# Designs tried in a protein design run: designed miniproteins, single chains. Part 59

Each design is a single chain, and the fold is of that chain. pLDDT is the mean over its residues in the fold that is shown.

## One batch from the design tools (miniprotein)

Design m2037
Fold by ESMFold2-Fast:
Structure m2037 (fold): chain A 100 residues (1-100)
Amino acid sequence: SFEEKVEEIVRLYKEMLEIALEEGVISEEEFNRAYKKVEEIAKEIKESKDPEKRKNLLIALGSEAKSLVDKLKEKNASEEKIKEAERLLREMMELINELM
């Protein structure tokens, strides 16, 4: 369903945040703040009846995830963990494109 795909996007982003936390790139406080923000955006996507607003919110989710991968690279996270985060980003972006 549409809602299940939005929930999968949030789950993939949470896995990316967990990588960033494990690599010491973000703090526990930054993790909780980013996760809450993405859950709030996902809620707005699920509750919105406006296709254009949904699309803009989905683009915002993609931007948050891309920024996280960029931060992993800037903070010199391990190559293996960067590759894992890039794989999760690709899966997340595929789901976002399906919902736009």
Scores: mean pLDDT 89

Design m2038
Fold by ESMFold2-Fast:
Structure m2038 (fold): chain A 59 residues (1-59)
Amino acid sequence: EVTGQDVIDALLKAGLISEELAKVLAPYSGEELKAMTVEELTKIPGVSRDLAELIRALL
């Protein structure tokens, strides 16, 4: 099972997000990230539409 934390860790390891952005996303690493739409993800500071779509694809 893929968790929100697994997605954040994978993106950080791939260099697709900064450590600062990973910290911003950390509160969502439970079930919240899975429940968010692409549009809701783009409202998080530092999350582009492309990144939001990638997060949704990895969940």
Scores: mean pLDDT 79

Design m2039
Fold by ESMFold2-Fast:
Structure m2039 (fold): chain A 95 residues (1-95)
Amino acid sequence: MKKEEAIEKLRELAKKYPVSGGEKAIDAFIKSFETWIEEKQKLIIGGAFRSVEEAKFYYELAKIAKELGIDVEIEFDESQLTPEQKAIVEELKKL
């Protein structure tokens, strides 16, 4: 994926899923993703989701990160997830 294409997709992601802290997470990722690629750092997605929309946001973010060549690690307390959120986490693990 080209850098400009990735940035455009990330900005649209924040608009499509308006989750608390989502815009700040996107801004941080845009500023750091080139460094993460160069240093072979992993994007860690974990904790608990507050909504299904937040789960979908992080799924799409992980997908973009994978297309950029960034490894993604998934760390969730599955006991705190709804069945719909668990389904999204299983799709995340398949990326």
Scores: mean pLDDT 72

Design m2040
Fold by ESMFold2-Fast:
Structure m2040 (fold): chain A 63 residues (1-63)
Amino acid sequence: MSPVEQAKELAARILEARRAGDVATVEELAAQFEALYKEKKPTLSPEELAELERIAKEVDLAY
C-alpha cells in the first residue's frame, strides 16, 4: 500500500472513531498518521506530499 493509501485509510478510521466518540482511538490513529507523515515525507513526490497534507487538514491534524 502506498503512503497516500495508508494515510487515506488512517484518515477514514480517525473520522469513524470521532463519530463514535472514541477519543483514545482518535489519539492513537493521529499519532500513527504523524509517524507515517514524518517517516515518508523525504521519500514522497511533491504531489504525494500535497495530497497527504490535504488529507491531514480534512481530519483536523496540524501537519
Scores: mean pLDDT 78

Design m2041
Fold by ESMFold2-Fast:
Structure m2041 (fold): chain A 80 residues (1-80)
Amino acid sequence: KEEKIKKIAELIKEELKKKGVDLSDEEIEELSRKMAERLLTLPREVLEEALAYLEKNRANLDPEELEQAELFKEIVEIIE
């Protein structure tokens, strides 16, 4: 449980740092942890619906949105 939160938070933190978001290291850490905790509390069905929505709209997604969709898919695989 806690191990999955740490793993997901680390991935989100790394991605945010790579993108150079205008946030402090503390803000990135807090945001990454909160996002990881929130994702782990979502029902599997909600996560699958979100993935299906992204896949259905793939042709209409910008390159940035496609990159975000791929990250979300990786996170869902960790949760499973």
Scores: mean pLDDT 75

Design m2042
Fold by ESMFold2-Fast:
Structure m2042 (fold): chain A 67 residues (1-67)
Amino acid sequence: ASEEQLKKAAEVAEKGLEEGKYYEAAQRMGEILGQSPVQAAIEAMKYALRNKDYKAAEGAFNALQAL
């Protein structure tokens, strides 16, 4: 996945946290990254942590837990 796609996935993870829609966030991250929802949530979480985006990281972790 490109850095731009990872950034978009992290934005989806943060929105999922704000809305409490974790399963939908995981599915959308999968679509953006062209990966399974599980793999996409892991990649978005790694990206968020590298960029010290702890809200997106929490959103991605919660999305992964919802799967």
Scores: mean pLDDT 86

Design m2043
Fold by ESMFold2-Fast:
Order: sequence, then C-alpha cells, then structure tokens
Structure m2043 (fold): chain A 85 residues (1-85)
Amino acid sequence: SEEELRKKVEEHAKELGLTDDQIEEVYKRVLERLKTLPKEVAENPVVQDAIIRIEIMKVKGILDEETAEKVEKSALKYALEQAGL
C-alpha cells in the first residue's frame, strides 16, 4: 500500500539523516517512478528497495545518473525474470 511504502521510505531516509522536506521529495519521486512500472514489478521488494535507495542518494547529491541507471536496470531485470516477463 502507499502507507506501507511511505513508512519504508521514511525509515530508510531517517537512518541516512535526511530532513523532513527531503523525505517528502524522496517519497514523491519513488511513488512517481513506481507508477510508471507494471503493478507486479512495482510491488517487488527488490525493485522498491533499489528505487528508494537511488532517490535518497539523488536527493543527497551523492549518486550520479549513470550509477542510478545501472542499479535500477539490474533491479528491474531481476524482478522481470522472477515474474516471467
């Protein structure tokens, strides 16, 4: 659910020292990205975790786009293979 996703984002972001405004930005970005994916892929914990980590690192300014694309692609490939897509 969106509430469970929000809680997961908040727990990860707080552990990494993000501000409340940064946590809201991460949540919005994660939610937007997951909405562009098939439901089965978007509900995969590996995909959710990878996207959350990517968006946190982007908001902190410590992740370049090339690294972000590689991490997301690996997570998506894994999820698609598990789903038989």
Scores: mean pLDDT 77

Design m2044
Fold by ESMFold2-Fast:
Structure m2044 (fold): chain A 62 residues (1-62)
Amino acid sequence: ALSDEQEELIDAIADKLSEEMGIDKDAAKEYIKNKVAEAMEEGIDPLEYLKALLEELDKLLS
């Protein structure tokens, strides 16, 4: 199970990806969850990864 903070970040990122790429929000959430899992396998903290991804998307989409 993900923490509330991780779920909130995933939701925010999924909204941005859905708008930018035109994919379904649920599909975007699954994509992000898979990327988080990959990052964790590489030794990257999931919350740190999500924060970095959100910041990059905010810069690109704002």
Scores: mean pLDDT 77

Design m2045
Fold by ESMFold2-Fast:
Formats: structure tokens, C-alpha cells, sequence
Structure m2045 (fold): chain A 88 residues (1-88)
């Protein structure tokens, strides 16, 4: 148990450092992705748990982040298309 707890702690610290870098370097993108994650409570919970207990140094948290980013990009494209359609 102690060994597992230490591994989880190290992974969580690595995840936090990586997401701090994303937040500082890509603040607008990071905010938009977090807003998208919050629209799905289950996904947001998984993201929070991945950061808190990630034994893979942020890999799982980053996968969830990238999936949400993909949805943000798709939503922005859809909004642009809908605006164009509404103008016709």
C-alpha cells in the first residue's frame, strides 16, 4: 500500500506540473477545454481523478484533455458553419 501511495503521489505531481505548463503557455485554450469538460460532469470528474491519482506522469489526464480539446475545435467549427447557414 505505501509503495502504491508513493507512486500515485509522484504521478499526481508530474500531472500537476504538466497542466501548470499548459495553463501558463496556452491559457485561452486551457480555459476553453476546461469549460468543455465541465459540460460533461463525468468527464470532468475523470479528469480531476486522473490528475490526483495519475501513476503515468500525466498521460491519462493529457488523453482526457486532448479529447475535450477535439470537441472544442469541433464545436467552434460547427458554430462557424451554423452562422454561415443562418446568413443564407
Amino acid sequence: SIGEENTKKAGAEASKSMFQWLKDGFSEEFAAVLEELRKNPDAYKEFQQAIASDMEGGKKALEIYNEAKSKVDARRAKQAAEAEAAAA
Scores: mean pLDDT 68

Design m2046
Fold by ESMFold2-Fast:
Structure m2046 (fold): chain A 71 residues (1-71)
Amino acid sequence: SMSEIRELMDRTVQKIKEAIQSNSDPQELQSQISLLIQEFVEELRRLGVPSEERKAAVMELSKEAQKLIDE
């Protein structure tokens, strides 16, 4: 459901914030964020989210992650 996708998005955003706070190396940070996005995609697939909706959600997550990095 949409609420499950939003909860997963919020949890992943929180993990990205924690990764930014705990990593001083840009390469390690990029690797951690990539793994978190991969985990997010896997969870969406497990929830039965269709391919097009998964792509849209990943784009929104990527935009949010970029905003957090730019802060």
Scores: mean pLDDT 83

Design m2047
Fold by ESMFold2-Fast:
Structure m2047 (fold): chain A 81 residues (1-81)
Amino acid sequence: SLALSPAAREELTARVREVARRAEEEGEYDYAAGFVAGAVEAAHGKGLEDALARLKEAGLDTEEARRGAEEGYAAAREAAA
């Protein structure tokens, strides 16, 4: 698991809140699902390919979900650095 500082948790939480808002208010559900998958796999010390495989198994192999996964993975990794 990635260890996050309080500041890193706050930054990642703010990004997750914005992603949730866009899903609820703008219908960006695939992007939001991707973002969460990417961030979760990064937090478990896994690779982006694991997040993409999870999305494909869930039937969410869309461009928006893949973009979300890449951005969520990067956000969690950068927050932990």
Scores: mean pLDDT 80

Design m2048
Fold by ESMFold2-Fast:
Structure m2048 (fold): chain A 68 residues (1-68)
Amino acid sequence: SRLDRFLAVMERILPSLSPAAAEALRAVAAHMRETGQPPSAELMRRFYALLSPAQGELLLAVAREVNA
């Protein structure tokens, strides 16, 4: 499912994130569980704002691998 793939990406990147970024990402997952909707654009924007460039590159690489 969409949520299962999101959780797989989240599990792989969480150890590389700051506590604030990890909390923001968990908020996206919680919203998806509660609503059944795709990742909230507003919550995702807040999460992305907390990432370093290196963390952004890692996220993209992990997302590509999980969605392949």
Scores: mean pLDDT 84

Design m2049
Fold by ESMFold2-Fast:
Structure m2049 (fold): chain A 69 residues (1-69)
Amino acid sequence: TSTEAVREAIKRNMDETGKREGSKVELEVSAEQTSDDTVRVTVKSKITTDDPSATNLEFSFELDLRRAP
């Protein structure tokens, strides 16, 4: 049940960064349990400005999180 907490933590940091520029941050976080104690988190971020003529920024990364046994 850590997937929702991880998503909210990452989203919070991204929202704080993006909103300073009046941009809309769309964060897609997927979490897949690879073993009993390991969860792989994939983060895909899309930053969209409020101006339809502006360019969008996208980036992604993945990491492994260990749960306490």
Scores: mean pLDDT 65

Design m2050
Fold by ESMFold2-Fast:
Structure m2050 (fold): chain A 75 residues (1-75)
Amino acid sequence: MREEIERVLRETYPELPEERRERIVRDTVRLLEERPELEPEVLELLEKVRAGEASILDIEVFIGVRELELGVERL
């Protein structure tokens, strides 16, 4: 997973700052450690980003929404 998301981001957004790319990779990996069932959805989103059907912002929003859901489940 980590290698796959980094590859897609490097190929699709080669000018993306390394700090932002590393943050997205790290946050996605942490989310999948808590919710491994989301891996197919993450892979689908990465393919949409590669195809130009989604943006880097869509990945960041996906992570944020899923982390919020996980927080609510723990309350």
Scores: mean pLDDT 78

Design m2051
Fold by ESMFold2-Fast:
Structure m2051 (fold): chain A 93 residues (1-93)
Amino acid sequence: MDEVEELIEKIKPAVLKVSPEEFKEFYERLRPKIEEIKAAIDAEDYEKALELWREIQLEFIEWLKEKGYLDEETVELFKRAIELAEKIFREEL
């Protein structure tokens, strides 16, 4: 199977366990980084926007682990996928 498809299937059940209230809590915690991403996009600094977006993805996965919705193995797999995506983007640029 595609590694991306496997990763999605592992993360999807964890995301579905998150309540609207928990999503609001997480969003409020990330609000400063989201504002920095918007500022970077407005400044056409896409490299900075992508880096901040990666940080948000990592914080989201660690937060799901903290809530007990993801295991350590899935967190490590996701981090590896982010590193692979970064390598592909750098090779295309």
Scores: mean pLDDT 74

Design m2052
Fold by ESMFold2-Fast:
Structure m2052 (fold): chain A 103 residues (1-103)
Amino acid sequence: AAPVAGAGAGVFSDPEEIAAARAALPHIRAAGPTVVVTVHLPADAEEARAAAQRALEEVRAALAEGRSVVLLVETEGPVGEAEGRRLEAEVAELNAELRAAHA
């Protein structure tokens, strides 16, 4: 396994992934400054979108400060699941931008 250097954000929306991320938190925190962000994406489209936007802003701010992020996403129904996938894709893009800056 190749080590990943620097700050990054992990997004976990599957219950098994969330459990694994929580179990790994002591090791993640030992590697560097880390923020845990938990977001609940409800069934209401406007509320889910607002919550996802707030979480994305929190992730962006933490990464800008050189902190790694563990983002735990809890979804309620198909609308929340769709916003969760969109949020995961946007965080993946932020990670790609960070990696490109170090290439």
Scores: mean pLDDT 77

Design m2053
Fold by ESMFold2-Fast:
Structure m2053 (fold): chain A 71 residues (1-71)
Amino acid sequence: MDPAQLRAMLEYLLPQVADDPAVVALLREGLAALDAGDHETAEAHFLHAMSALRERGRDHLLVEAARAAAP
Protein backbone atom coordinates (compact mmCIF):
# COMPACT_ATOMS: atom_id res chain seq x y z
CA MET A 1 0.00 0.00 0.00
CA ASP A 2 1.16 3.57 -0.68
CA PRO A 3 2.51 5.10 2.58
CA ALA A 4 0.58 8.37 2.04
CA GLN A 5 -2.68 6.43 1.47
CA LEU A 6 -2.02 4.29 4.56
CA ARG A 7 -1.40 7.42 6.68
CA ALA A 8 -4.64 9.01 5.41
CA MET A 9 -6.61 5.86 6.31
CA LEU A 10 -5.07 5.64 9.81
CA GLU A 11 -5.72 9.36 10.48
CA TYR A 12 -9.34 9.01 9.26
CA LEU A 13 -9.99 5.95 11.46
CA LEU A 14 -8.41 7.29 14.68
CA PRO A 15 -11.24 9.76 15.66
CA GLN A 16 -13.92 7.27 14.44
CA VAL A 17 -12.72 4.59 16.92
CA ALA A 18 -11.68 6.83 19.87
CA ASP A 19 -14.08 4.76 22.06
CA ASP A 20 -12.03 1.55 21.44
CA PRO A 21 -8.59 1.80 23.13
CA ALA A 22 -7.35 -1.49 21.63
CA VAL A 23 -7.97 -0.31 18.04
CA VAL A 24 -6.64 3.19 18.88
CA ALA A 25 -3.37 1.59 20.08
CA LEU A 26 -2.99 -0.36 16.80
CA LEU A 27 -3.64 2.77 14.71
CA ARG A 28 -1.18 4.85 16.78
CA GLU A 29 1.51 2.14 16.46
CA GLY A 30 0.88 2.12 12.69
CA LEU A 31 1.35 5.91 12.49
CA ALA A 32 4.53 5.69 14.61
CA ALA A 33 5.92 3.00 12.27
CA LEU A 34 5.14 5.20 9.22
CA ASP A 35 6.94 8.14 10.89
CA ALA A 36 9.95 5.83 11.44
CA GLY A 37 9.89 4.76 7.75
CA ASP A 38 8.97 1.17 8.69
CA HIS A 39 6.20 0.61 6.14
CA GLU A 40 6.08 -3.19 6.70
CA THR A 41 5.39 -2.77 10.45
CA ALA A 42 2.85 0.00 9.72
CA GLU A 43 0.99 -2.29 7.29
CA ALA A 44 1.03 -5.15 9.85
CA HIS A 45 -0.54 -2.91 12.54
CA PHE A 46 -3.14 -1.71 10.00
CA LEU A 47 -4.04 -5.33 9.10
CA HIS A 48 -4.50 -6.11 12.82
CA ALA A 49 -6.72 -3.01 13.16
CA MET A 50 -8.79 -4.13 10.12
CA SER A 51 -9.32 -7.58 11.72
CA ALA A 52 -10.35 -5.95 15.02
CA LEU A 53 -12.82 -3.61 13.26
CA ARG A 54 -14.37 -6.50 11.30
CA GLU A 55 -14.72 -8.56 14.51
CA ARG A 56 -16.54 -5.55 16.06
CA GLY A 57 -18.91 -5.22 13.06
CA ARG A 58 -17.39 -1.86 12.06
CA ASP A 59 -16.23 -2.89 8.55
CA HIS A 60 -18.08 0.13 7.08
CA LEU A 61 -15.35 2.37 8.58
CA LEU A 62 -12.73 0.58 6.43
CA VAL A 63 -14.74 1.40 3.27
CA GLU A 64 -15.08 5.04 4.39
CA ALA A 65 -11.34 5.29 5.21
CA ALA A 66 -10.40 3.85 1.78
CA ARG A 67 -12.71 6.39 0.07
CA ALA A 68 -11.23 9.28 2.13
CA ALA A 69 -7.67 8.17 1.23
CA ALA A 70 -8.38 7.77 -2.52
CA PRO A 71 -6.11 9.91 -4.77
Scores: mean pLDDT 83

Design m2054
Fold by ESMFold2-Fast:
Structure m2054 (fold): chain A 106 residues (1-106)
Amino acid sequence: MIITAYPELAEPLKEALKKAFPTAEIEVIVDKNPSEEQLQKANVVVGDEDLLKKAAKSPSVLVLISPDPSLWGKEINGLKVYSIEEFLKDPRGIWLESYKRRYDTP
């Protein structure tokens, strides 16, 4: 599941992930103030620093995206913040890297 605070990013994110994972069901929720319950079901979250900090507390969240350049390359709870452009170039590679970083044994 994808949560984005930016409705204009919902369709590009859905298409990119559907192409990367064609057998997966892709659900996109547009919400500026998602609940903790919604964040617990999210895998990709797009937002400002406050939203990404809340999202990173959820074990289901793998990918953090922000339109804010000051956040790019920073880590929140072990998860790197990506730009939308960087993510759309390699959504599968970024997903797999984030999964390894969160769940792989050292």
Scores: mean pLDDT 78

Design m2055
Fold by ESMFold2-Fast:
Structure m2055 (fold): chain A 88 residues (1-88)
Amino acid sequence: SEEEIEELVKRAERILKSLRNLLAQATDPEVRQALEEVIARSEKLLEQIKNAKTLEDAKKLYQELIDVVNEHREQLDALETRLLRQHL
């Protein structure tokens, strides 16, 4: 349904907001580049999800978004670990 597609759009937008917040706090150039690449790919996928004609297509695109984020998880986890140490 359109409502279920809109929920996937909202989830994708929340992921992008979180990635942009991480980029704003990132100081390491390699981590910043990785985040910029993930954000750019995720923005393209979000637009595709918004334009999806079926829930099945939207779910496939959302899964691709999750896969993109997971591909860069090691670099993002390193950033999160560093940020946690700064707050402790």
Scores: mean pLDDT 80

Design m2056
Fold by ESMFold2-Fast:
Structure m2056 (fold): chain A 87 residues (1-87)
Amino acid sequence: SAASEAVKAHGEKAAAAGEAGDYEAALAELDKAQEAALAEPSDIAAGVGVGLGLLAYGVGRASGLPAAEAGRLGGRAAAEGAAMPNL
């Protein structure tokens, strides 16, 4: 679906931005992933992707990781969750 593909794409971009140390770009891409999932709430893979991404970001930050590294983890989790088949 369009929403799960968008969450995957934005999650991958967030992970790349976080890996490069650009926490603002990583968070902007996670925000776009959330917007895509909210636009199509029937897309379970998109919702799961965003949920896992935000959870990974939050746990990373609570664990003392820098914002960019937490954004990388959140982006990776969002992309992997949205790519899961048959959700």
Scores: mean pLDDT 83

Design m2057
Fold by ESMFold2-Fast:
Structure m2057 (fold): chain A 75 residues (1-75)
Amino acid sequence: TAAEVQRLRDELEEMVRELEALSKTVSESQLRLQIQDAAVRFSEMMTRAAEQVPVSEVAALGQEFARRVEEILES
């Protein structure tokens, strides 16, 4: 549903904000470990939602998360 898509988007935004905050205080090595952990957690959440959310929406959210993570690593 639209509400489930919005919930996933809110979770994505929260994870990205936490990673951005961490990027100011931790080493690059530690940041990469936190990013890997967040990516695994997000992937698991997306997998659980996949049967109730259109595949296209799941794919779009996954691509957005990857893009936002790449931006953090490039900064």
Scores: mean pLDDT 78

Design m2058
Fold by ESMFold2-Fast:
Structure m2058 (fold): chain A 116 residues (1-116)
Amino acid sequence: SFEQKILDSTDVEQDVKNAMELTKEALKSAEEGDFSSAASKATSAAILLMSAGHTKAALGIVHLVEGVIHYQQGDYEKAIEHFDLAIKYLSQSDAPGAKELKELAEKLRKEALEKL
C-alpha cells in the first residue's frame, strides 16, 4: 500500500541516521582506546544498515572502525588493510554519509602510511 511504502521509507531513513550516529560514537570510542565499545557500536551500526538494505555501507563501517582500532594499537599495516576494504565497500554504497566516511578512510589510510 501507499502507507506501507511511506512507513518503510521512514524506518529506513531513521535506521540509517541511527547507524551513522553509532558509527561516529564507535570511531570516538576507538580513538579513546575503548576498543570493546568501538566494536560493539560498529556491530550495532552494521546491523541497522543491513536492515535498511545498505549491506555495502555496513561492511565499510565495520572495516573503518577496525582500521582505527589497529591504528591506535600501532599496527599500521593491518590498519591500512582495513582502510582499503572500508574505501572499497563505501565506494559501492549510496547510503547517506557513505561518501564522507570514505573520505575519512582515505585520510586515515594516508596517515597510517606516513607511520610506516
Scores: mean pLDDT 88

Design m2059
Fold by ESMFold2-Fast:
Structure m2059 (fold): chain A 65 residues (1-65)
Amino acid sequence: SGAELARQLIVREGGFSEETAELVLELVRENPEWSVEELGRRVAERTGVSLERAKGAAEAARALL
């Protein structure tokens, strides 16, 4: 599934935890109208990761969901 592929990319290529990957997937599913920048900002605020890294995770999830 697209969700499983997105999770694998976020964890394996992005170096994020499973918990962060779940948060990213949830935010994308709940907020389909949000831009990658908006999603990245929310992920960064909730996890403390850099905005650049957070945007990468959001982009992967959005492309596959």
Scores: mean pLDDT 81

Design m2060
Fold by ESMFold2-Fast:
Structure m2060 (fold): chain A 92 residues (1-92)
Amino acid sequence: KEKYEKVVEEIKKLLEEKKYDEALKLLKKFIAEETENSDKTPEEVLEEFIDWLEENNELELAIKILELLLTDPSLNTEWVKERLKELKEKLE
């Protein structure tokens, strides 16, 4: 998905520059826009995005994104915590 590749490149750049607040804002904007443009919930949009990252060998980036999302109380869900644990176990 071209839109996923673009957001991945932007997030990678922000994370490399240690611009964590900007990366979080970009992620929140992406999730909100995808939620508005589809019949999916924010959680479903996030799940699809993380699954796409794993399928495209971006496991370490997926972990960093989930850790970043846990810093926001509105996005600090049990699903995010469980998915992060699962991905970390796969990276070991």
Scores: mean pLDDT 79

Design m2061
Fold by ESMFold2-Fast:
Structure m2061 (fold): chain A 84 residues (1-84)
Amino acid sequence: MKEKIEEVKKKVEELKPVVDELVENRDDPEKQRELIEEAMKKLKLKREELYELLLLAGIKMLLEEKGFPESIFDEFVEAFVKKL
């Protein structure tokens, strides 16, 4: 459990810049596709796994922006890992 939670948290941190780039390129579908393909190769993830982790990264960024404590995000990751 703890090892899986830590691995997910690490990948989420690595995907935060990708979320920012996807938002910046929201009107460029070709660039968005390129960013997704690069992230899949870099992290060795399947497309479905990448989308789930991008969602978690977006949630973490939103919670940090709104000033929520890190423990809230830890609960999201724990719930995510339990469903795998």
Scores: mean pLDDT 80

Design m2062
Fold by ESMFold2-Fast:
Structure m2062 (fold): chain A 120 residues (1-120)
Amino acid sequence: SPLVEKMKELRKEIEKLMEEIIEFLKENVDPSKLDLEELEKKREEILKLLDELIEAVEKKASPEEIAEIWKKLLEEFNKFVEIVRKASKHLSKEDQEKVNELLKKISELLSELKELAGES
């Protein structure tokens, strides 16, 4: 399905941006100021929920099932953002702006993914 292939590409871009944020924080934040274990756990849960969302769309699941997966995805993403923002307080203002732009890009890709899921 062209729709599913586009969703898979958006998922790949989201994964790459999350990896860029995590690596940037690892390089620039003291380990004692970065809850890396919780951050990686939230990343894994987000990727799992993205895969579940794409599979639900491919299988033509109900709008209610898709909406429930989306709700969980957004909740886990908000938790990821909270951990990132707490760690980012230990960065320079310039580096905080870089991280915020990456988070904004992920939010934009998630919005595109939601619109595509609604086309199912």
Scores: mean pLDDT 89

Design m2063
Fold by ESMFold2-Fast:
Structure m2063 (fold): chain A 89 residues (1-89)
Amino acid sequence: GLDFTTPEDVRRLRDGLRASGTRIDELLVLVPESASKEEIREIERLLKEMLEEGLVGKAKLFILSDDPERRREVEEKVREWNERIRKES
């Protein structure tokens, strides 16, 4: 599946969009609270690259909390975006 929580997941999405010639209007990325600042910066760098290439129209970064209710709400949005990406691929 497409999980948008690590730099590798974002790179996989970028490479898939480049290969298919598709674009997405908005990307939501979930980052766990335990993620290092270096991992967050790498994700931001990848998102900026994808925005500059026009692969993504808008991008938002969300920090996953240890609060199960907040995590669930954010995960539902990511699930929606993953399904949309699969349909556009």
Scores: mean pLDDT 69

Design m2064
Fold by ESMFold2-Fast:
Structure m2064 (fold): chain A 92 residues (1-92)
Amino acid sequence: MEKLKELIAEAVRAEAAGKEEEALALDESVMPEVRELHEKALAGDAKAAEELAELYEHAADAAVEAGLISEEEAREIKERIRASAEALIKKA
């Protein structure tokens, strides 16, 4: 998880710095692991749902720090992410 959070934060910072090719390469490098977590979460893995939510929340926070989105936009994104994760975790 920590290495994925670091790579996502680096991708966000690269995008904010105008390094679009570097940001895209970093995003593409993390997508396989993000996709695996998403597939596991949809299959009812509560831990994967929580980890996926943490990654998206971290990305939103990094985007605020980089000046790409507002704190209000990040709050709304995180609220939606958390609600989705809670729904998956509580799925019978």
Scores: mean pLDDT 77

Design m2065
Fold by ESMFold2-Fast:
Structure m2065 (fold): chain A 50 residues (1-50)
Amino acid sequence: VAPNDLTDLAEYLYNQGYIRKDVPKEEIENIKRRSGTSFKDFVVQLANYA
């Protein structure tokens, strides 16, 4: 998965209301960096903010 796909996924989840709006954008960027190219790890980490 390209790094840009993770940004698009994060935007999609915010717009659909699956992620709390009080989660700072900086935390999303940190999760992206920690997950690298692992789409599964990124999704699992984001689920903690649902």
Scores: mean pLDDT 64

Design m2066
Fold by ESMFold2-Fast:
Structure m2066 (fold): chain A 99 residues (1-99)
Amino acid sequence: SLVDKLLAAVEAKNPEEALKLIREIMKQPDWEELLREVATRLGLGDVPLYERVPFIVAVATGDLVEYLKVRLDYLIGERFFSSVEESLKAAEELVKKYK
C-alpha cells in the first residue's frame, strides 16, 4: 500500500521519497485518513491535519533536532499551517535542505 511505502521511505531516512509518496497519497479521496494512519504508526500522536505532512517529512530526514524544531515551532504557536498548500511548501523546503 501507499501507507506501507511511505513508512518504508521514513525508515530509510529518505525525505525526498517520503514527500513524493505523500503527494501520491494526496491523490486518494481518503488522503486525510491515510496520513493520520502514517502519523499514528510513526508514534507522532494526534497531529493536526495540515501539520501531518511536515511532521512526517521531518521524521524522514532522520535528524531528531530538525523534527524537534518543527514540532516545537508548532507547539509554542510560532508556526501553524492553515492549508495543504502551506504544509506542502514547508515540507518541500525541508526536503531541499536535506538533498
Scores: mean pLDDT 78

Design m2067
Fold by ESMFold2-Fast:
Structure m2067 (fold): chain A 72 residues (1-72)
Amino acid sequence: MAKIQELACAILKGPPDFEERVKELAELLNVSYAPAAAPADKQERAVLVQQLLYQGGYNQQEIDQILAKCVA
């Protein structure tokens, strides 16, 4: 859980290594991920993270809790 939350929060910040962070999260969740251009908008990045977590077996409440902690 902690590492997944840390990666989700890192991705939301839109780092230069965005695709590498997304791939790492997808691998940790054991889900398939097709590389895409990094979204410039924080809300679009949040949607991507939410979709990956959902595919990885997290329910909507768990996803909302993870994203709520990424406010910094």
Scores: mean pLDDT 72

Design m2068
Fold by ESMFold2-Fast:
Structure m2068 (fold): chain A 87 residues (1-87)
Amino acid sequence: SLEEAERAEIAEFGAPELVALAAEAERRVLAGEPIEPSLRDRLIEAARAAGLSDEEIAKLDAILDAASLLAAGKEEEVRELSAKAAA
């Protein structure tokens, strides 16, 4: 069922390693540190392996770009990327 598929997806995304990677990315942005390329690549690869569409992966990539620019204090670029991700 769809409910079973959703539970499997949540369990996969709820893996401790993925949760830790997401928390690390958030912590770095809040500390004004950019997201490391290796961390970004690992998050994107995990999303791709989970069966996310190219469009969803592109949105994730844009969010990570926006987060890195936000950490660098480039609010205008973040706003532009957020608008592109929403479109």
Scores: mean pLDDT 66

Design m2069
Fold by ESMFold2-Fast:
Order: sequence, then structure tokens, then C-alpha cells
Structure m2069 (fold): chain A 114 residues (1-114)
Amino acid sequence: MLTVTQPASVTVKAGETATLTFTATGEGRLGVVTWYQQKPGEERQVLTFGGSDLVAPERLRGRVSLAVDEAARRATLTITDVEPSDAATYFAEVLGADSLESARGPGTQLTVVE
């Protein structure tokens, strides 16, 4: 069974690049990685599915990218030219390639400062 860990919080300045990571522990190969944005009072938004950001909200398309390092068991979401509206909790989920079981991280709170 895979387990996903994420840093509790990341702080970034508006206009800078935010880097959000997860690490998977346990057995099995990493399959599809999905990142989600959750704001208070809003529906959860899918940001990436696999390597694609086509499902992301319009305001984030072209600004988010995903890199997966299977050997390090790590995935990194990068958000460029960060806006105050990007402040949210970001959740990572991985589907195990062999088990077909999903593991979800506890979320990382992104704080944007000027």
C-alpha cells in the first residue's frame, strides 16, 4: 500500500514560483499522479491528471506543471508567476500502478505574500 506525505505549508511571494512536493512510501510503482486545489467555500479543482494541465481552471492553465521522479518516489507541482488567488490547500493523489489503489496526501497550505 502506498502512503503520500506532503509538507504542511509553503509560503511564496506573489510573482515568484511555488514548488509543491509529495513523497510516496510503501511498496509498488507509482501510477497516475493527480493534483487538486481546494479553497474554502469552493469546489475542489483538478489541476493536473498525469502530466496534463488541460483540466485545470483557466487562471492556472499554462502556469502549472508536474514532474514525477519514480526513483525518488516524488512528484513536484510547479506554479509559476504566483497570484494571491493561488493561496489554497493543494492535495496530491497517486494511483498505484500494480495495486490500482489510490493514496492521497494530507494537503499543503500555500500562503502567498507580497
Scores: mean pLDDT 77

Design m2070
Fold by ESMFold2-Fast:
Parts: C-alpha cells; structure tokens; sequence
Structure m2070 (fold): chain A 60 residues (1-60)
C-alpha cells in the first residue's frame, strides 16, 4: 500500500492505528463514490489490510 516505507519507522501500535484509519477512509470512499472494482475485490483488499494489522500487532 501507499506510505509503507514512511510507516516503517513507527511503532507497531502506531502503524496499526494508521492502517485502521486508512481502512476506514477506504470504506467511506467506497460508500460515497462507489467501488471502481467488483465488491469481491475491494472486500478482499480490506480483509488483507486487517490481517496485516493483526500480524503487526502479533509481532509487537
């Protein structure tokens, strides 16, 4: 995703918080403007982002 390198210097908790905020913004954008891709694709992307957050928390 975007800003991965910039987030590398942050604590796992800060990275997780930023990622959650980005997920929320993506959901709001999809609701407001509609999905540019099939629902299955963007739902899978959101799921992967959440899994990445959990992985980073587990490594903390």
Amino acid sequence: GATDEEEASLSPAEIAELAEKQIEEQVERIKKFGAPVPKEVYEERLKRLREEIERKRAEA
Scores: mean pLDDT 66

Design m2071
Fold by ESMFold2-Fast:
Structure m2071 (fold): chain A 67 residues (1-67)
Amino acid sequence: MSDDEIEELLRQFAQENLGSIRPAPGEDPRDVFVEAAYGYLRSRGINVDPALLKSIAFRVYDEISAA
């Protein structure tokens, strides 16, 4: 799967699920989103390098949360 395909999947996931993300006190919402993204991709059998996934997820989160 390409980086662009992963980004699009995470963008769709964020649009559907960002309102359901509940950070613990003192927790960064971006880190909560990364954890959720890991679970989502793993449930679909998609393997991604952790550093690459974190980079894409942070970018997607910032784009969606800024809109």
Scores: mean pLDDT 77

